# Designs tried in a protein design run: designed miniproteins, single chains, continued (2). Part 58

Each design is a single chain, and the fold is of that chain. pLDDT is the mean over its residues in the fold that is shown.

## One batch from the design tools (miniprotein)

Design m5987
Fold by ESMFold2-Fast:
Structure m5987 (fold): chain A 80 residues (1-80)
Amino acid sequence: SAKEELLELLEKKVESGKPLTEEEKDELGKLASEALKGASDEKIARITEELVKLVEALDLKESKEVRDEHLNNIKKLLEE
C-alpha cells in the first residue's frame, strides 16, 4: 500500500540520517497524497506538518532521537 511504502521510505531515511534527494522528495509527495486519500483536511494538515519537520530534521542532520520522534508522530497520525 502507499501508506506502507511511505513508512518504508521514511524509516530508511531516518535510519540513514541522510537528507532526501530530489527524486525521494517527489516520491514522498506522491506516496503521501495516495496514503492520505480520503483523509480529513485536519489529518492531512497534521501529517503534512510532521513530514515537513522530519524533512527539516534530516536536512539539518539532527540526532537519531529527534528523527525517530518525528517518524513516531507520523506513524501515530497515520493510524488514526
Scores: mean pLDDT 85

Design m5988
Fold by ESMFold2-Fast:
Structure m5988 (fold): chain A 100 residues (1-100)
Amino acid sequence: SRVDELLKKIQELQLEYIDLYNELYTGIREDKLTEEEIKEKRAKLKAIAAEIHKLIDELLADPEASEEEKEMAKDGRKKLDEELAELDKLIDEAIAKLRA
């Protein structure tokens, strides 16, 4: 169904997000990334998050999507936003350390 295609695309982007998030997080933790590399990975991560938000908005507007599917998508978006906020703190601390 159209809803199944949207859910599949969201899941695929969430996996890409997790992979990039882990790469960025591990690279920061191991002091393996330059400021430029951190900024580039952050920009890519934000772009993936923006695409996930767009697809969730499309799902929420689709009358074929169940209320349960819509609620799960809203919860997923909230968690994504919370994770990005925590990552922003980690990145700001990492950049400050690199500049010290």
Scores: mean pLDDT 86

Design m5989
Fold by ESMFold2-Fast:
Structure m5989 (fold): chain A 83 residues (1-83)
Amino acid sequence: AAALVRALAPDATHVRPLSQTTASGQVLSAVVAARADGTLLVLVTAGPTVTYTDPVTGKTYTLAPGAAYLIDPKAQTVTAVAV
């Protein structure tokens, strides 16, 4: 997971594991990398499809397991990344 994130976002200054339990008791696991341009690379490693809400813009995004996403909060876009 971390090696794949490094390959997709070599300029990332912060790479962090994320684990959250949903209200239904399912566990979401992801790796989040903050990039120098202000974008976020998110690799979802396990768990259910979840909705992420950007606290700055209030916009919601759908994240699915086994996929990587590039999130640009300024442009309010989510782009699926080939892995």
Scores: mean pLDDT 62

Design m5990
Fold by ESMFold2-Fast:
Structure m5990 (fold): chain A 97 residues (1-97)
Amino acid sequence: SEAIKKLEEALELTRQAIEVAKDDPEARSHAERARQLLEQAIEYAKKGDFEKAKSLANEAAEHFDRAYRLTRNPEARQLLAEAMKKAVEASKILEEK
């Protein structure tokens, strides 16, 4: 599934962002929450619950935006922006199912 692939790509970018933002606890907290939401979104998408997967991906995107605004690390900021983009793209694909 293209949606699942984009969610998995967002998840990998999120893991990288958490590692590079390790000294930025507030941004890291929001990135960790987005990671958990993406893991749940992938699980629901695999079960065929596209409505729940979309909702979780959208909530993850909100946490990416918060982490992006809070981080002082430009590498983490770039990774979070890309993760948010992929989560939103996945949400749009899930809407069409």
Scores: mean pLDDT 88

Design m5991
Fold by ESMFold2-Fast:
Order: C-alpha cells, then sequence, then structure tokens
Structure m5991 (fold): chain A 64 residues (1-64)
C-alpha cells in the first residue's frame, strides 16, 4: 500500500505530465483513505470510487 505522501507526490507529478482523463488507482491503508482522497482532489483529480477491503482502501480517480 502507498503512503499519503507518496499518493500526493504522484498526483502532483501526474497533474503536470499526464493527459486529462487519465485514470489512476491507489491502494492505501483504510485509515488513510480520506487523506489520500483529499490529496488527489487538491491535485486536480476527480475521485470516482473508494473501495474498502479489510485494512486497505483502493481509490480510483480521473485527472480533470
Amino acid sequence: AMTVEEVRAFAEYAARHLPPGTLVTFTVPASDAEAAKRALEEAGFEVLDVRYEGDTATITARKR
């Protein structure tokens, strides 16, 4: 699973380098899901889905 800091760093990179409409998927600890969602939204991503699977959450987002 990725840390929130790793998600934020990747999202900021992706916001500058990947085309609009790019889908990204991250797996984070379930306790970090809200912070990771916020980091993605702050970087200009639309969060499409958050799936909780035991102690982890899988977040799917699309670049605006």
Scores: mean pLDDT 82

Design m5992
Fold by ESMFold2-Fast:
Structure m5992 (fold): chain A 74 residues (1-74)
Amino acid sequence: MEELERQRKEEQIKAARDAVDEYRKLANDYTEKANQLKKDGKHKEEADRYQKLADGYRSMAETAEREIARLEAE
């Protein structure tokens, strides 16, 4: 039983790490797009939309990072 639980934790940690990488990439991509649009002041609504997407993905990455820390601490 202990081996199955350990394997599940390892798989969860790996999946969470992969998710962190993907969410960080998406957050950075959308942050960059939002910043470019904000510079000219002409596309504020679109910039705000991209910023919200970036914030969402950043939050997801942070949640996954906390879960990794929890699993590693067990």
Scores: mean pLDDT 81

Design m5993
Fold by ESMFold2-Fast:
Structure m5993 (fold): chain A 91 residues (1-91)
Amino acid sequence: SLEKRAKNAIDYIEKEVDEIEKRIKDGSLTPEQAKEEMERLKLLREVVDYLKENADKFSPELKKRIDEVSKKLDETYELVQKRLAELEAQA
């Protein structure tokens, strides 16, 4: 079903965003890796935006999860940008 595919996509995106956030907090990212994670987050954003545009086709529960993951993705992108700036200032 469309809802099952959307739920699986959101579950996957949330897991990917959580992993990126953990890598930022662990301090393991190089400037090159931070740039790669920003590009990955942009691709995940495209999927989230597609789901948001089609949110009226989904259950209220799934629509709420899409909004929550969307916000978390934006927050994680800002964290990567800040970390990249810090790493480049030290170079």
Scores: mean pLDDT 87

Design m5994
Fold by ESMFold2-Fast:
Structure m5994 (fold): chain A 61 residues (1-61)
Amino acid sequence: SDEEILNWVKEYLEKNPTSVPEWSAEEITKFIKQMMRDENVPEEKRSDKEFLTKLFNKWFG
């Protein structure tokens, strides 16, 4: 799950490198994981690529 989120973030940044130029994929992944924890996002949704894409675009798009 954590590796899947990190790999998804890396792939997204390859397509959108200017969205957050000073943040590493690891830092973005840590932020996303923290947000999902703080907002009590269900475990099943934490690995959903569509949910991750919407969440990323909301905060970093």
Scores: mean pLDDT 72

Design m5995
Fold by ESMFold2-Fast:
Structure m5995 (fold): chain A 80 residues (1-80)
Amino acid sequence: SRIEILKEAQKIWEEALDIYNENYDKLTEEQKKKVEELMEEIEKLGTELSELYVNDAPVEELEKILEKIKELVEKIKEIA
């Protein structure tokens, strides 16, 4: 359902934050910068996802944004 996509996006965002926080002291300044840039992109996609949800966009459009968020989270996991 559309609401489950929002819940999944929130869950994976929180997982990304936890990974960043847990590994913060182990990361170089360059790695921190890269993770922060990825997090900024995820926040922009989260805003887009919320706008699509409010405007009754098809579930397929919501799923496309969720997949982009998942790709960015995987990049954070590769760095951290």
Scores: mean pLDDT 86

Design m5996
Fold by ESMFold2-Fast:
Structure m5996 (fold): chain A 86 residues (1-86)
Amino acid sequence: AENEATLKDLIGTAKELIEAIKNKDFVKSANLLTAMGILAAAIEDEEVREFVLEGIRKISRAIDQGNYEEAIKLAEELIKKLEDLV
């Protein structure tokens, strides 16, 4: 079983990210994406780790493109998949 504490921290951080994006707080959004990357690097399951890192990359790209609705959708999809693992 994957480290449930790390996955729960990722879920919590991703939920904070959605709120930061909704509030257009892009400094906080960047800091939260960095925190998610650090948490993802601690995931022992290679498939789960790569999945989370790819999710973070897609969210970051959507924010950089000004596509905030897509960034929120991608973060919600990431949360749902992580919740299925805990």
Scores: mean pLDDT 87

Design m5997
Fold by ESMFold2-Fast:
Structure m5997 (fold): chain A 70 residues (1-70)
Amino acid sequence: MKEEILKNVPEIAAELAERRGMDADKVREAVEQAIKKGMTLNEIIELLRKMGFSDYEVLEIILKATEKAK
């Protein structure tokens, strides 16, 4: 269940990055690498913030990832 949410985060984060004028490929790669290292959802949230996403953008990413985790 948590693993299903995390699996969806890289692509959703990359899509949002592209819409906001950020480097989508870098965002996807960084998040995928973090997940492969076993980072928790909270650690991934912190990573997204450090990459330049606002708190609201991070919330959008997590909510969309949760919706896909069915």
Scores: mean pLDDT 81

Design m5998
Fold by ESMFold2-Fast:
Structure m5998 (fold): chain A 73 residues (1-73)
Amino acid sequence: EEAVERVRELLKEEAERLGHPEITFTDDALRRVAELAGGDESAMRVIVRHLVEKAIARGRTTITAADLGGPPP
């Protein structure tokens, strides 16, 4: 799934940029980000950046679908 893989790549880039390469998404969260972005890479990047910063602030290394506002569809 190209959109999900792109979200994973953007996560790696943003987490590395912020010095936290251990931050990951669950598979459900990856799919949810791709869905919320509607396939728009710019939107994916904005969402990923926000989630990574929030995870760092919360002291978490895993971002889940719940962090995106509820259970996956």
Scores: mean pLDDT 77

Design m5999
Fold by ESMFold2-Fast:
Structure m5999 (fold): chain A 65 residues (1-65)
Amino acid sequence: MFYAEADDIRGEMLARLAAEELLKLGEPQEGVYHEDGSIEASNEFAGELVESLRLAGVKRARIEA
């Protein structure tokens, strides 16, 4: 099961797609993009996924799988 949260409906849909990609790793992973622009990630791939959400205009997001 994966978890995704974002600032709006569009952001949540994009975060859910990112969490599905993260789930494919088969190991518990997380990535967070904060409103202040900072990123926290359990690995490089999780960091790349939340950075892609930032580039798509999402203001904040959390993905977990």
Scores: mean pLDDT 81

Design m6000
Fold by ESMFold2-Fast:
Structure m6000 (fold): chain A 87 residues (1-87)
Amino acid sequence: MMADIRDIRRAAMRILRSRKDLTPAQRAALFSQVVAYLRANRSAPRATLIRGVARILDVPPSVITRAVRDVRRFAAMPRDQQQAYYA
């Protein structure tokens, strides 16, 4: 459960950093809402966490699921490959 919350939080941060349509202040406010939601719902099932974060970020749940997969793939890569993956 704790690993899912960490991965979802990192996925949300990654999604917000890629949102060029939002100001830095708007991205910070949305990320704060995501963090608060995850903290309040720490014991909730993964599917519930994904739906809630997707609603806060105004994206389909599939976008969160894909970003979580990307975060997990990055964590499994050697350090040099991590640089190449995100460059």
Scores: mean pLDDT 76

Design m6001
Fold by ESMFold2-Fast:
Structure m6001 (fold): chain A 103 residues (1-103)
Amino acid sequence: KEELLEITKEIFLAFADLEAGDYKSAVERIKKVVERIKKLLEEHPDDPEVQAFAEETKRIVKNLIKALEEKVDEDVASGTGLTPQEAEEIRKEIEEIKKELDE
């Protein structure tokens, strides 16, 4: 129950960071969510509630990543936000997270 609540808090904060334009903090929180889910599944491999929560959270994370990618692309296209170098760094982090989710 505590682990589920902490994962939910990190997701909420990641959305807040994304809305604030703090892409680096949003990426860090998404990474923590993915790591916590992997650990939760390792500790409770046969718990259907944990499996259901992990699958739901994974879907939310995929949607959050998509929103993050779209917002980064918009910010770069505006010419007044992220530098191309900063955007490339964020995109590289996103690719690493996607690989973790596909594992």
Scores: mean pLDDT 81

Design m6002
Fold by ESMFold2-Fast:
Structure m6002 (fold): chain A 70 residues (1-70)
Amino acid sequence: SRHELERQYSRQVASLVAQERYDDAINLIIDYAKENNLQITKLSILSSLKFYATMFNEDLEKIEKAVEKK
């Protein structure tokens, strides 16, 4: 189902963020957006990663630097 696919995607992004694998998380977000014809910007990537980072008490500065480098 669509909900199962969205949940699996969210779980994968969350797992990568929890592992501090920010480049892999960013690439997964970009690939998902391309496959689903969604507009993607550095700001939208940053917003998504900050949402997951808040759940796992991650370092937001490291995430911001990873997004800027793209």
Scores: mean pLDDT 73

Design m6003
Fold by ESMFold2-Fast:
Structure m6003 (fold): chain A 88 residues (1-88)
Amino acid sequence: SSQEISEGLRKGAEKVAELLRRYAEETEEGEELTPQQRVEVEATVTFAMLAYGLAENPELAEKLLEEMVKTYPPSREFLEELAESLLG
């Protein structure tokens, strides 16, 4: 059980990080995420938090969001708004 949860959290974080790395590669420096990309990030982050229990662990959720912002800095404002919505 504990090992399965840990693996789920790792895989969820990796999927979100991969998505943000892809956006960083596809988006030129200084460009904002498209509305479609924002919805995709929101859906992926929300799924990861709910499916892997990150919403019940604010410290892990905060670290995930910090890693996402670090990977794609243009999404900072969007990710901070999402964090406030999900973490309260």
Scores: mean pLDDT 61

Design m6004
Fold by ESMFold2-Fast:
Structure m6004 (fold): chain A 70 residues (1-70)
Amino acid sequence: AEPAPAEAVLDWPGETVRAVLSALTGQDLSDLDPEKAKRALVLVFGQGLPVREALVQAGAITPEEAAKLP
């Protein structure tokens, strides 16, 4: 059995995680901390949080930056 999809994100390369987040937000997020980016994506897949809220909770972006995302 494979881990839950959210947990599988922890094993992904940081570049892959940032690429997925960039695709989901329509923004270039390649400059994010890869560990914070992984945490944000785990929150999206595991908790069903909106991507912008997950990024804020993971500490990857500020609430002001999240307000600029679609």
Scores: mean pLDDT 74

Design m6005
Fold by ESMFold2-Fast:
Structure m6005 (fold): chain A 88 residues (1-88)
Amino acid sequence: MKKYLISAFARFTKDGKAEIHVLDPKLVEESDIKEIEENGKETVEEKKASLVVALTSEEDVEKARERVIEELEKLIKNKEVKYKLFVE
């Protein structure tokens, strides 16, 4: 079954401010979840930027986007750099 992948990442600037970048929703297969998670963890390590990903149905894309942004804001507040995946 296909799901929508909602991705956002956050990085800290030299001035101590955080930038949040939300990517366009992408349609993916559930069988790709493991590869998506492995690639996401590698990206966080390489780029030193937090990455939050949600996999959801078409009907819940907007809610998933809000959740991804909220989780990134929590990571920024706590000054954490890590990968998070939510499956709904």
Scores: mean pLDDT 75

Design m6006
Fold by ESMFold2-Fast:
Structure m6006 (fold): chain A 112 residues (1-112)
Amino acid sequence: NKEIEKLKEELKKDPNNAEAWYKLGEVYLKQEKYEEAAQYFYKAYKLSKDPKIKIKSYINLAEVYLKAGNIEGAKYYLEKAKKLFEEYKDELSEEEQEELEKEIEELEKKIE
């Protein structure tokens, strides 16, 4: 996968690139490689200074756990995402707030 190779080269140059870890998580999630996807989203969360990337990383961790059949893990990360969203709401644009609210709502519907 050319996208994975590009992201790994970016991370070789800058291992603190949270956005590259996030994108790598997305590619691995799409390939149903849930363990690696979870590791990469968690790295994105830890390394990011961007509230949007932190929140999206937890949303995607919840999605990974849901797709892996771990409903309790999905609920755990969804609640973390909701908490971060409320904490950082004033730092997010109205468009970013709407996008994240929709992603959280869609995930809640899948879990219940």
Scores: mean pLDDT 90

Design m6007
Fold by ESMFold2-Fast:
Structure m6007 (fold): chain A 93 residues (1-93)
Amino acid sequence: SDLKLELEIDAAMQIISASVIKTNWDSMKKAWSTASKDQIQQQLDTLQKQIDEARKVKEAVRPIDPDLAKQLDEAIKILEEAKKAIENELKKK
């Protein structure tokens, strides 16, 4: 039981680290503008899975560390902004 909680905390830390991609957002956005529809769709599908997993980890961590859960919520919001930007690029194709 305790081991499961430690694994979920480790997953939370990985998600927070991944959200730092926001700093390179403009560069990645330019790459997506030249990508094919299929490539953009694959990125969107991958990002959606990451968001879904992040939400599960947030709910698991909330009763243990509410401050970490708040950091995860902020990271999820960054990933959702990323998703909207990718969806807008897909609509242009």
Scores: mean pLDDT 71

Design m6008
Fold by ESMFold2-Fast:
Structure m6008 (fold): chain A 80 residues (1-80)
Amino acid sequence: PSPYSPVIRATVREMIKKGASDEEIVKKVEELAKEAAKQGLTPEEVSGAIGTAVLVLREEGRFEAAEKIKEISEKLEKEM
């Protein structure tokens, strides 16, 4: 499993708890995904980590942020 999945899960949950906007959460997840790719994680590991963020956001009722992250994930996979 991606070493970033626990980091992304914790980060997204903390941001929601602190009242972060959908835009702030999306930006942070994108930054973490790009950092994971730079550190040599495979496209599958990066996608898995982003998928964790989508699941957490859906569980917390943040559906718009979840859809934006899914779009970023699809675009990033095409660029990798």
Scores: mean pLDDT 79

Design m6009
Fold by ESMFold2-Fast:
Structure m6009 (fold): chain A 87 residues (1-87)
Amino acid sequence: SLKEEAEKLIAEARALIKQLQALLKQTSDKKKILEGIGLILRAIGEIFDIELAIEKGDEKALQAAIDRLKQVIADMKAFIAQLQKEL
């Protein structure tokens, strides 16, 4: 179901946020810190949109927010992988 997919993606996004926050504390690169914070804020925004769509029963909005969260998760994974190689 869309709700089950959303719950799994939210859990994955929250785990990635925690991992990224820990990695950002290991860098002195201000640009990397700001880029990482930007990704965290994007993830939080998409999680909010998913929760709002579930509350309103808006299946179309839920699917769109799921698709956007998937993209943010992919971007976060790529950024984390790059940052880990530079540390």
Scores: mean pLDDT 91

Design m6010
Fold by ESMFold2-Fast:
Structure m6010 (fold): chain A 92 residues (1-92)
Amino acid sequence: MREKEELMKRLEEAIKRAKAGDVSGIGEVIRLILRVVTEGSEELFKEVQDLLHKELGIPKSLLTELRNSLDDPAAKAATATKISNKMLDWSS
C-alpha cells in the first residue's frame, strides 16, 4: 500500500514536470514505468496505464508492449522511446 502510494505520487509529480517542459520529468516517468512493468503488481500496472492515458494520452497498449518486450533489449528501448516521444509532443 505505502510503496504503491509513494510511486503513484512520484509519477504524478514527474508527469507535471514533463508537461511543463522539464526533460528530467520525462526521464523520471520512463524510469518509473520501467520499474512498474518489471516488478510492479498487476493492480499497480493497471493504475499506471490509466494515469498515463488520462494525463498524457499514452495508449495503454504501449505499456503492455513494453512489458512484453522486457526480454528483448532492442524492443524495450524502442517502446520506451515511443513513450518518451509522446511526452515530448507536449513540449515540442
Scores: mean pLDDT 78

Design m6011
Fold by ESMFold2-Fast:
Structure m6011 (fold): chain A 70 residues (1-70)
Amino acid sequence: MLVTVTLRAYDAETGELVGEAVSRDLPAGSGAPAPAVLDEPGTYRLVVEERDSDGNLLARSEHLVTRGAP
């Protein structure tokens, strides 16, 4: 089954959208693309949505990621 995966990156403090990546026609379970916007230090909220060819939401996950802090 082919799916569309959308990854959106938000600044965790302000909630502003700082980056988006979309991959189409992926086999289900192929994982999410990584947006280059995450190269800068900071804390980001990543939202990943997987949808089928009919636009039905199959999976949604949210992750907090800190860049530049050990």
Scores: mean pLDDT 69

Design m6012
Fold by ESMFold2-Fast:
Structure m6012 (fold): chain A 63 residues (1-63)
Amino acid sequence: METVTGELTASTLEAAGFKEGDKLIVEVNGKKYYLTLNFATIQLELEEKGIPSGSKVTVSKAK
């Protein structure tokens, strides 16, 4: 399970090896969010879930 810190952006996810279309599990404060990675919309989706840009989160790929 990979932890990303700083700006949770398309660039950060790409650098961590995530690719467009990957099914992600994002965990923040014990809450899990399931989403399909879309680099054009990922920041907006996270903001809508109450996870602002720059939040420290744990991101893993769903199996």
Scores: mean pLDDT 70

Design m6013
Fold by ESMFold2-Fast:
Structure m6013 (fold): chain A 69 residues (1-69)
Amino acid sequence: MKKVEVVLRDAAGRVVARASALVEEGETATFTVPNALSTPATAEVYVDGELAARAEVAAGASVTLTVTA
């Protein structure tokens, strides 16, 4: 199993939301990350501490990020 962590950072780089899951090696994990802030934010997904995906999330929007563990 690999640790998958999703982080939402505000415009100042502060972590405002975090979630983690354990995923089987070779399996796909999908995260829907909502941005409830009035400003754009950045969603980042880490697999065993390595950055696997990153996306900008507009104010009040959501992004879906998919990674393979």
Scores: mean pLDDT 83

Design m6014
Fold by ESMFold2-Fast:
Structure m6014 (fold): chain A 79 residues (1-79)
Amino acid sequence: MREEARRLLEEARRLGLEGIDNLDASEEERQRLEERALEIGRRLKELYESITDPAEREWLLEELRAVLEELRAYAEERL
């Protein structure tokens, strides 16, 4: 679980940074990023729903929070 979650979170982080760097992207590029984001989100949701241990769920939520805060900080620097 944790290895899969870390890989998906790293993909989400990289994709988020790429999206912020490409605010002027074409519709084609934007659609491609959206499709990847939806796929990553779907897989993360499936992982979260498969977790029965409350401690593992809390860990995943905290890791997600860390990625979101990093993306927020990066966006603030770029804007």
Scores: mean pLDDT 79

Design m6015
Fold by ESMFold2-Fast:
Parts: structure tokens; C-alpha cells; sequence
Structure m6015 (fold): chain A 82 residues (1-82)
């Protein structure tokens, strides 16, 4: 479930990479405490659910099929329930 949710988040937010990937890319210029906090946040189901919802709202504005948006929102709800 989580790996699939990460794939869905990347699909909708292609222009906004996942926080973990951004933290890893900038790890040498990011204080260790900030980096560790970003890794912890990026690993949470709530963080993934929030990213999927943000991506779904942007996709709706761009004219993506409502079926794809509803599937993404349902996935976000399932993630938060765990």
C-alpha cells in the first residue's frame, strides 16, 4: 500500500519531488537535525496522504479525469486510517 501511495504522489506532484528526495539531494547543505526531521516527516503516512490530496487538487484544476482524482483521494484516506 505505502509503495503504491508513494508512486501515486509522484505521479500527481512530478514538479514537486517528495521531501525525502529533496532532503537527500541537499543533505550536505542541510543541518543534520533538519535533515533527520525531514526524513521522519517524509516517512509518515499522514505526510504521504497530504501530498496525494495536494496533488489531486492540482490535477483537478489541470483537467485530469475525476476517476483518477477520486482513486487518489480514497488512497489518501486509507493511508491515514493506518
Amino acid sequence: LREYAEEVAEKFLASRPIALEQAEKNKDSTPKEVYDDMVKLASSNKYLADRIREGAEQARKLGYPEEDIEEALLLAELLEKE
Scores: mean pLDDT 62

Design m6016
Fold by ESMFold2-Fast:
Structure m6016 (fold): chain A 95 residues (1-95)
Amino acid sequence: MKTYAAVAVAGKRGTDTKLAVELARELAREGVTGERVVKAPSGDTIRIRSRVMKVNNSEDAKKFVEEADKMAEEMQEEADKAGYVAFTYLEEIEE
């Protein structure tokens, strides 16, 4: 059994991408499902959404990919409406 995390991040173009990536990795490693909104040092808003799933078989893996894709699509749609840039980070969580 393996645990995987998908983290979607949205922020203004030119926001602190390094901070956004570091936050995405932190949330992935913590294995927390949820939403977070943070302010970068620039004052720009960064929105983060995470999904965590335990995968025991190929069916679970398929469901994880489908849920991650849906989350990424929803975040991209929200980002596009706000004039933001979005990306998704995927990680295997070690126990």
Scores: mean pLDDT 72

Design m6017
Fold by ESMFold2-Fast:
Structure m6017 (fold): chain A 62 residues (1-62)
Amino acid sequence: SSDIQQIQKDHQQYVQQLTQKQQQALAAGDFQTALQYGVEIGVHQISTSVSLLTERKREAQR
């Protein structure tokens, strides 16, 4: 569905941005900041998974 596609697209864009920032922090030797970005990616992944499960469940029960 369009809603599922939009959620996936937004998630991919956000994770790409955070991953780039994490790699920059690692290159600078800032391991604490890199770990923080990793946590943010993980939290967003969980939130996105919940949103996707909710949308898929709604679409299955049409």
Scores: mean pLDDT 82

Design m6018
Fold by ESMFold2-Fast:
Structure m6018 (fold): chain A 82 residues (1-82)
Amino acid sequence: MKKVILGDLEALVQYAKKHGIKVFATVKGEPDLDWLERLASLDDEVFVNLTGADKEKVAKELASRGIEAYILKEDGTLIKVE
């Protein structure tokens, strides 16, 4: 299963301490979706610190490509985007 979790650096680091992270990327501005799709192929769960772009829009576009996309909120809640 290919899963991308989008969040702010602090929330992702706190989540990683409990669950572990194998692949972590930082993206500034609008991401290349083809690159994100390729990145999602590297592990079952990929974490992306996305700054300067709309996380909901990016997550929705990833979901349209068949990738399970989630937004990690500051409180540690994961929201699946469809």
Scores: mean pLDDT 77

Design m6019
Fold by ESMFold2-Fast:
Structure m6019 (fold): chain A 69 residues (1-69)
Amino acid sequence: SELEQRVQEVQQRMDQQEEEAIRRTRHSMDNMGFDEETKEDAVRMVRQTMEQRRQQEVERVRQQMLEEE
């Protein structure tokens, strides 16, 4: 269905954004001289934030599609 396709597209885009955000966070922190433990803590926070955004975006798409029907 179109809804399933749009949800899948959002999830794929969010997965890519999460990977990029983690890469950028680690690179930035490496350049600033943070230790591995501190970087791992930051990555955990990034993963949590991105998961919240993913849930919001998926729900938004689902709600929008239902309202457009």
Scores: mean pLDDT 83

Design m6020
Fold by ESMFold2-Fast:
Structure m6020 (fold): chain A 82 residues (1-82)
Amino acid sequence: KLKEEFYGGIDKIVEDTKKKLEEEKDIEKIKEIGEEAIAEIEKLYNYMKYELKVGDQEAVKYVEEAIKEIKEATEEKIAKLK
């Protein structure tokens, strides 16, 4: 349950962030959206890491991939507006 809630929470943050990025046209706000999403993922991981087994490589990889997706989506959106 907790592991499913963790992955679902990460997925929701990524999806919601991509929707916000699609609608935003202000580069500074786009940067803020990306930074806030990454911070939210990191907070969720830190909150739940004690419920997850220490050294759970799958959970760590999932967080890293989610952060990468947000960074890439943010950078791509900014590039389209330049």
Scores: mean pLDDT 79

Design m6021
Fold by ESMFold2-Fast:
Structure m6021 (fold): chain A 114 residues (1-114)
Amino acid sequence: SAEELAEALALLDRITAALQADFPELAAELRALHDEFSRRLTAAHEAKDKEAALETLREYGLRLAELTADLPPGQRQRVLDLFSYFITKVGKLMGIPKEEVDELIDELEARLRA
């Protein structure tokens, strides 16, 4: 629904603000990711394409991992925590199965450990 999309976009805005506060050196790149992925999630929702929504969330995680790869391990854990919070809530709102959400979290964790 339009309300579920609005809540998902509000969640993305909240975690982006938290990430920008925690990593001010990356603030511009984090805002650019927010703007790109807000558009992509909106497009997937308008198309009623759950596979496109899932792939958008996966790509968001991978782009966050790439952007934060040079951060110390404790700070990378903060990225994982914020992503896990976001994707768990958005997955529930968009009707994505828990198993798919858990897989996306595992993929980000593996990338952050590399």
Scores: mean pLDDT 83

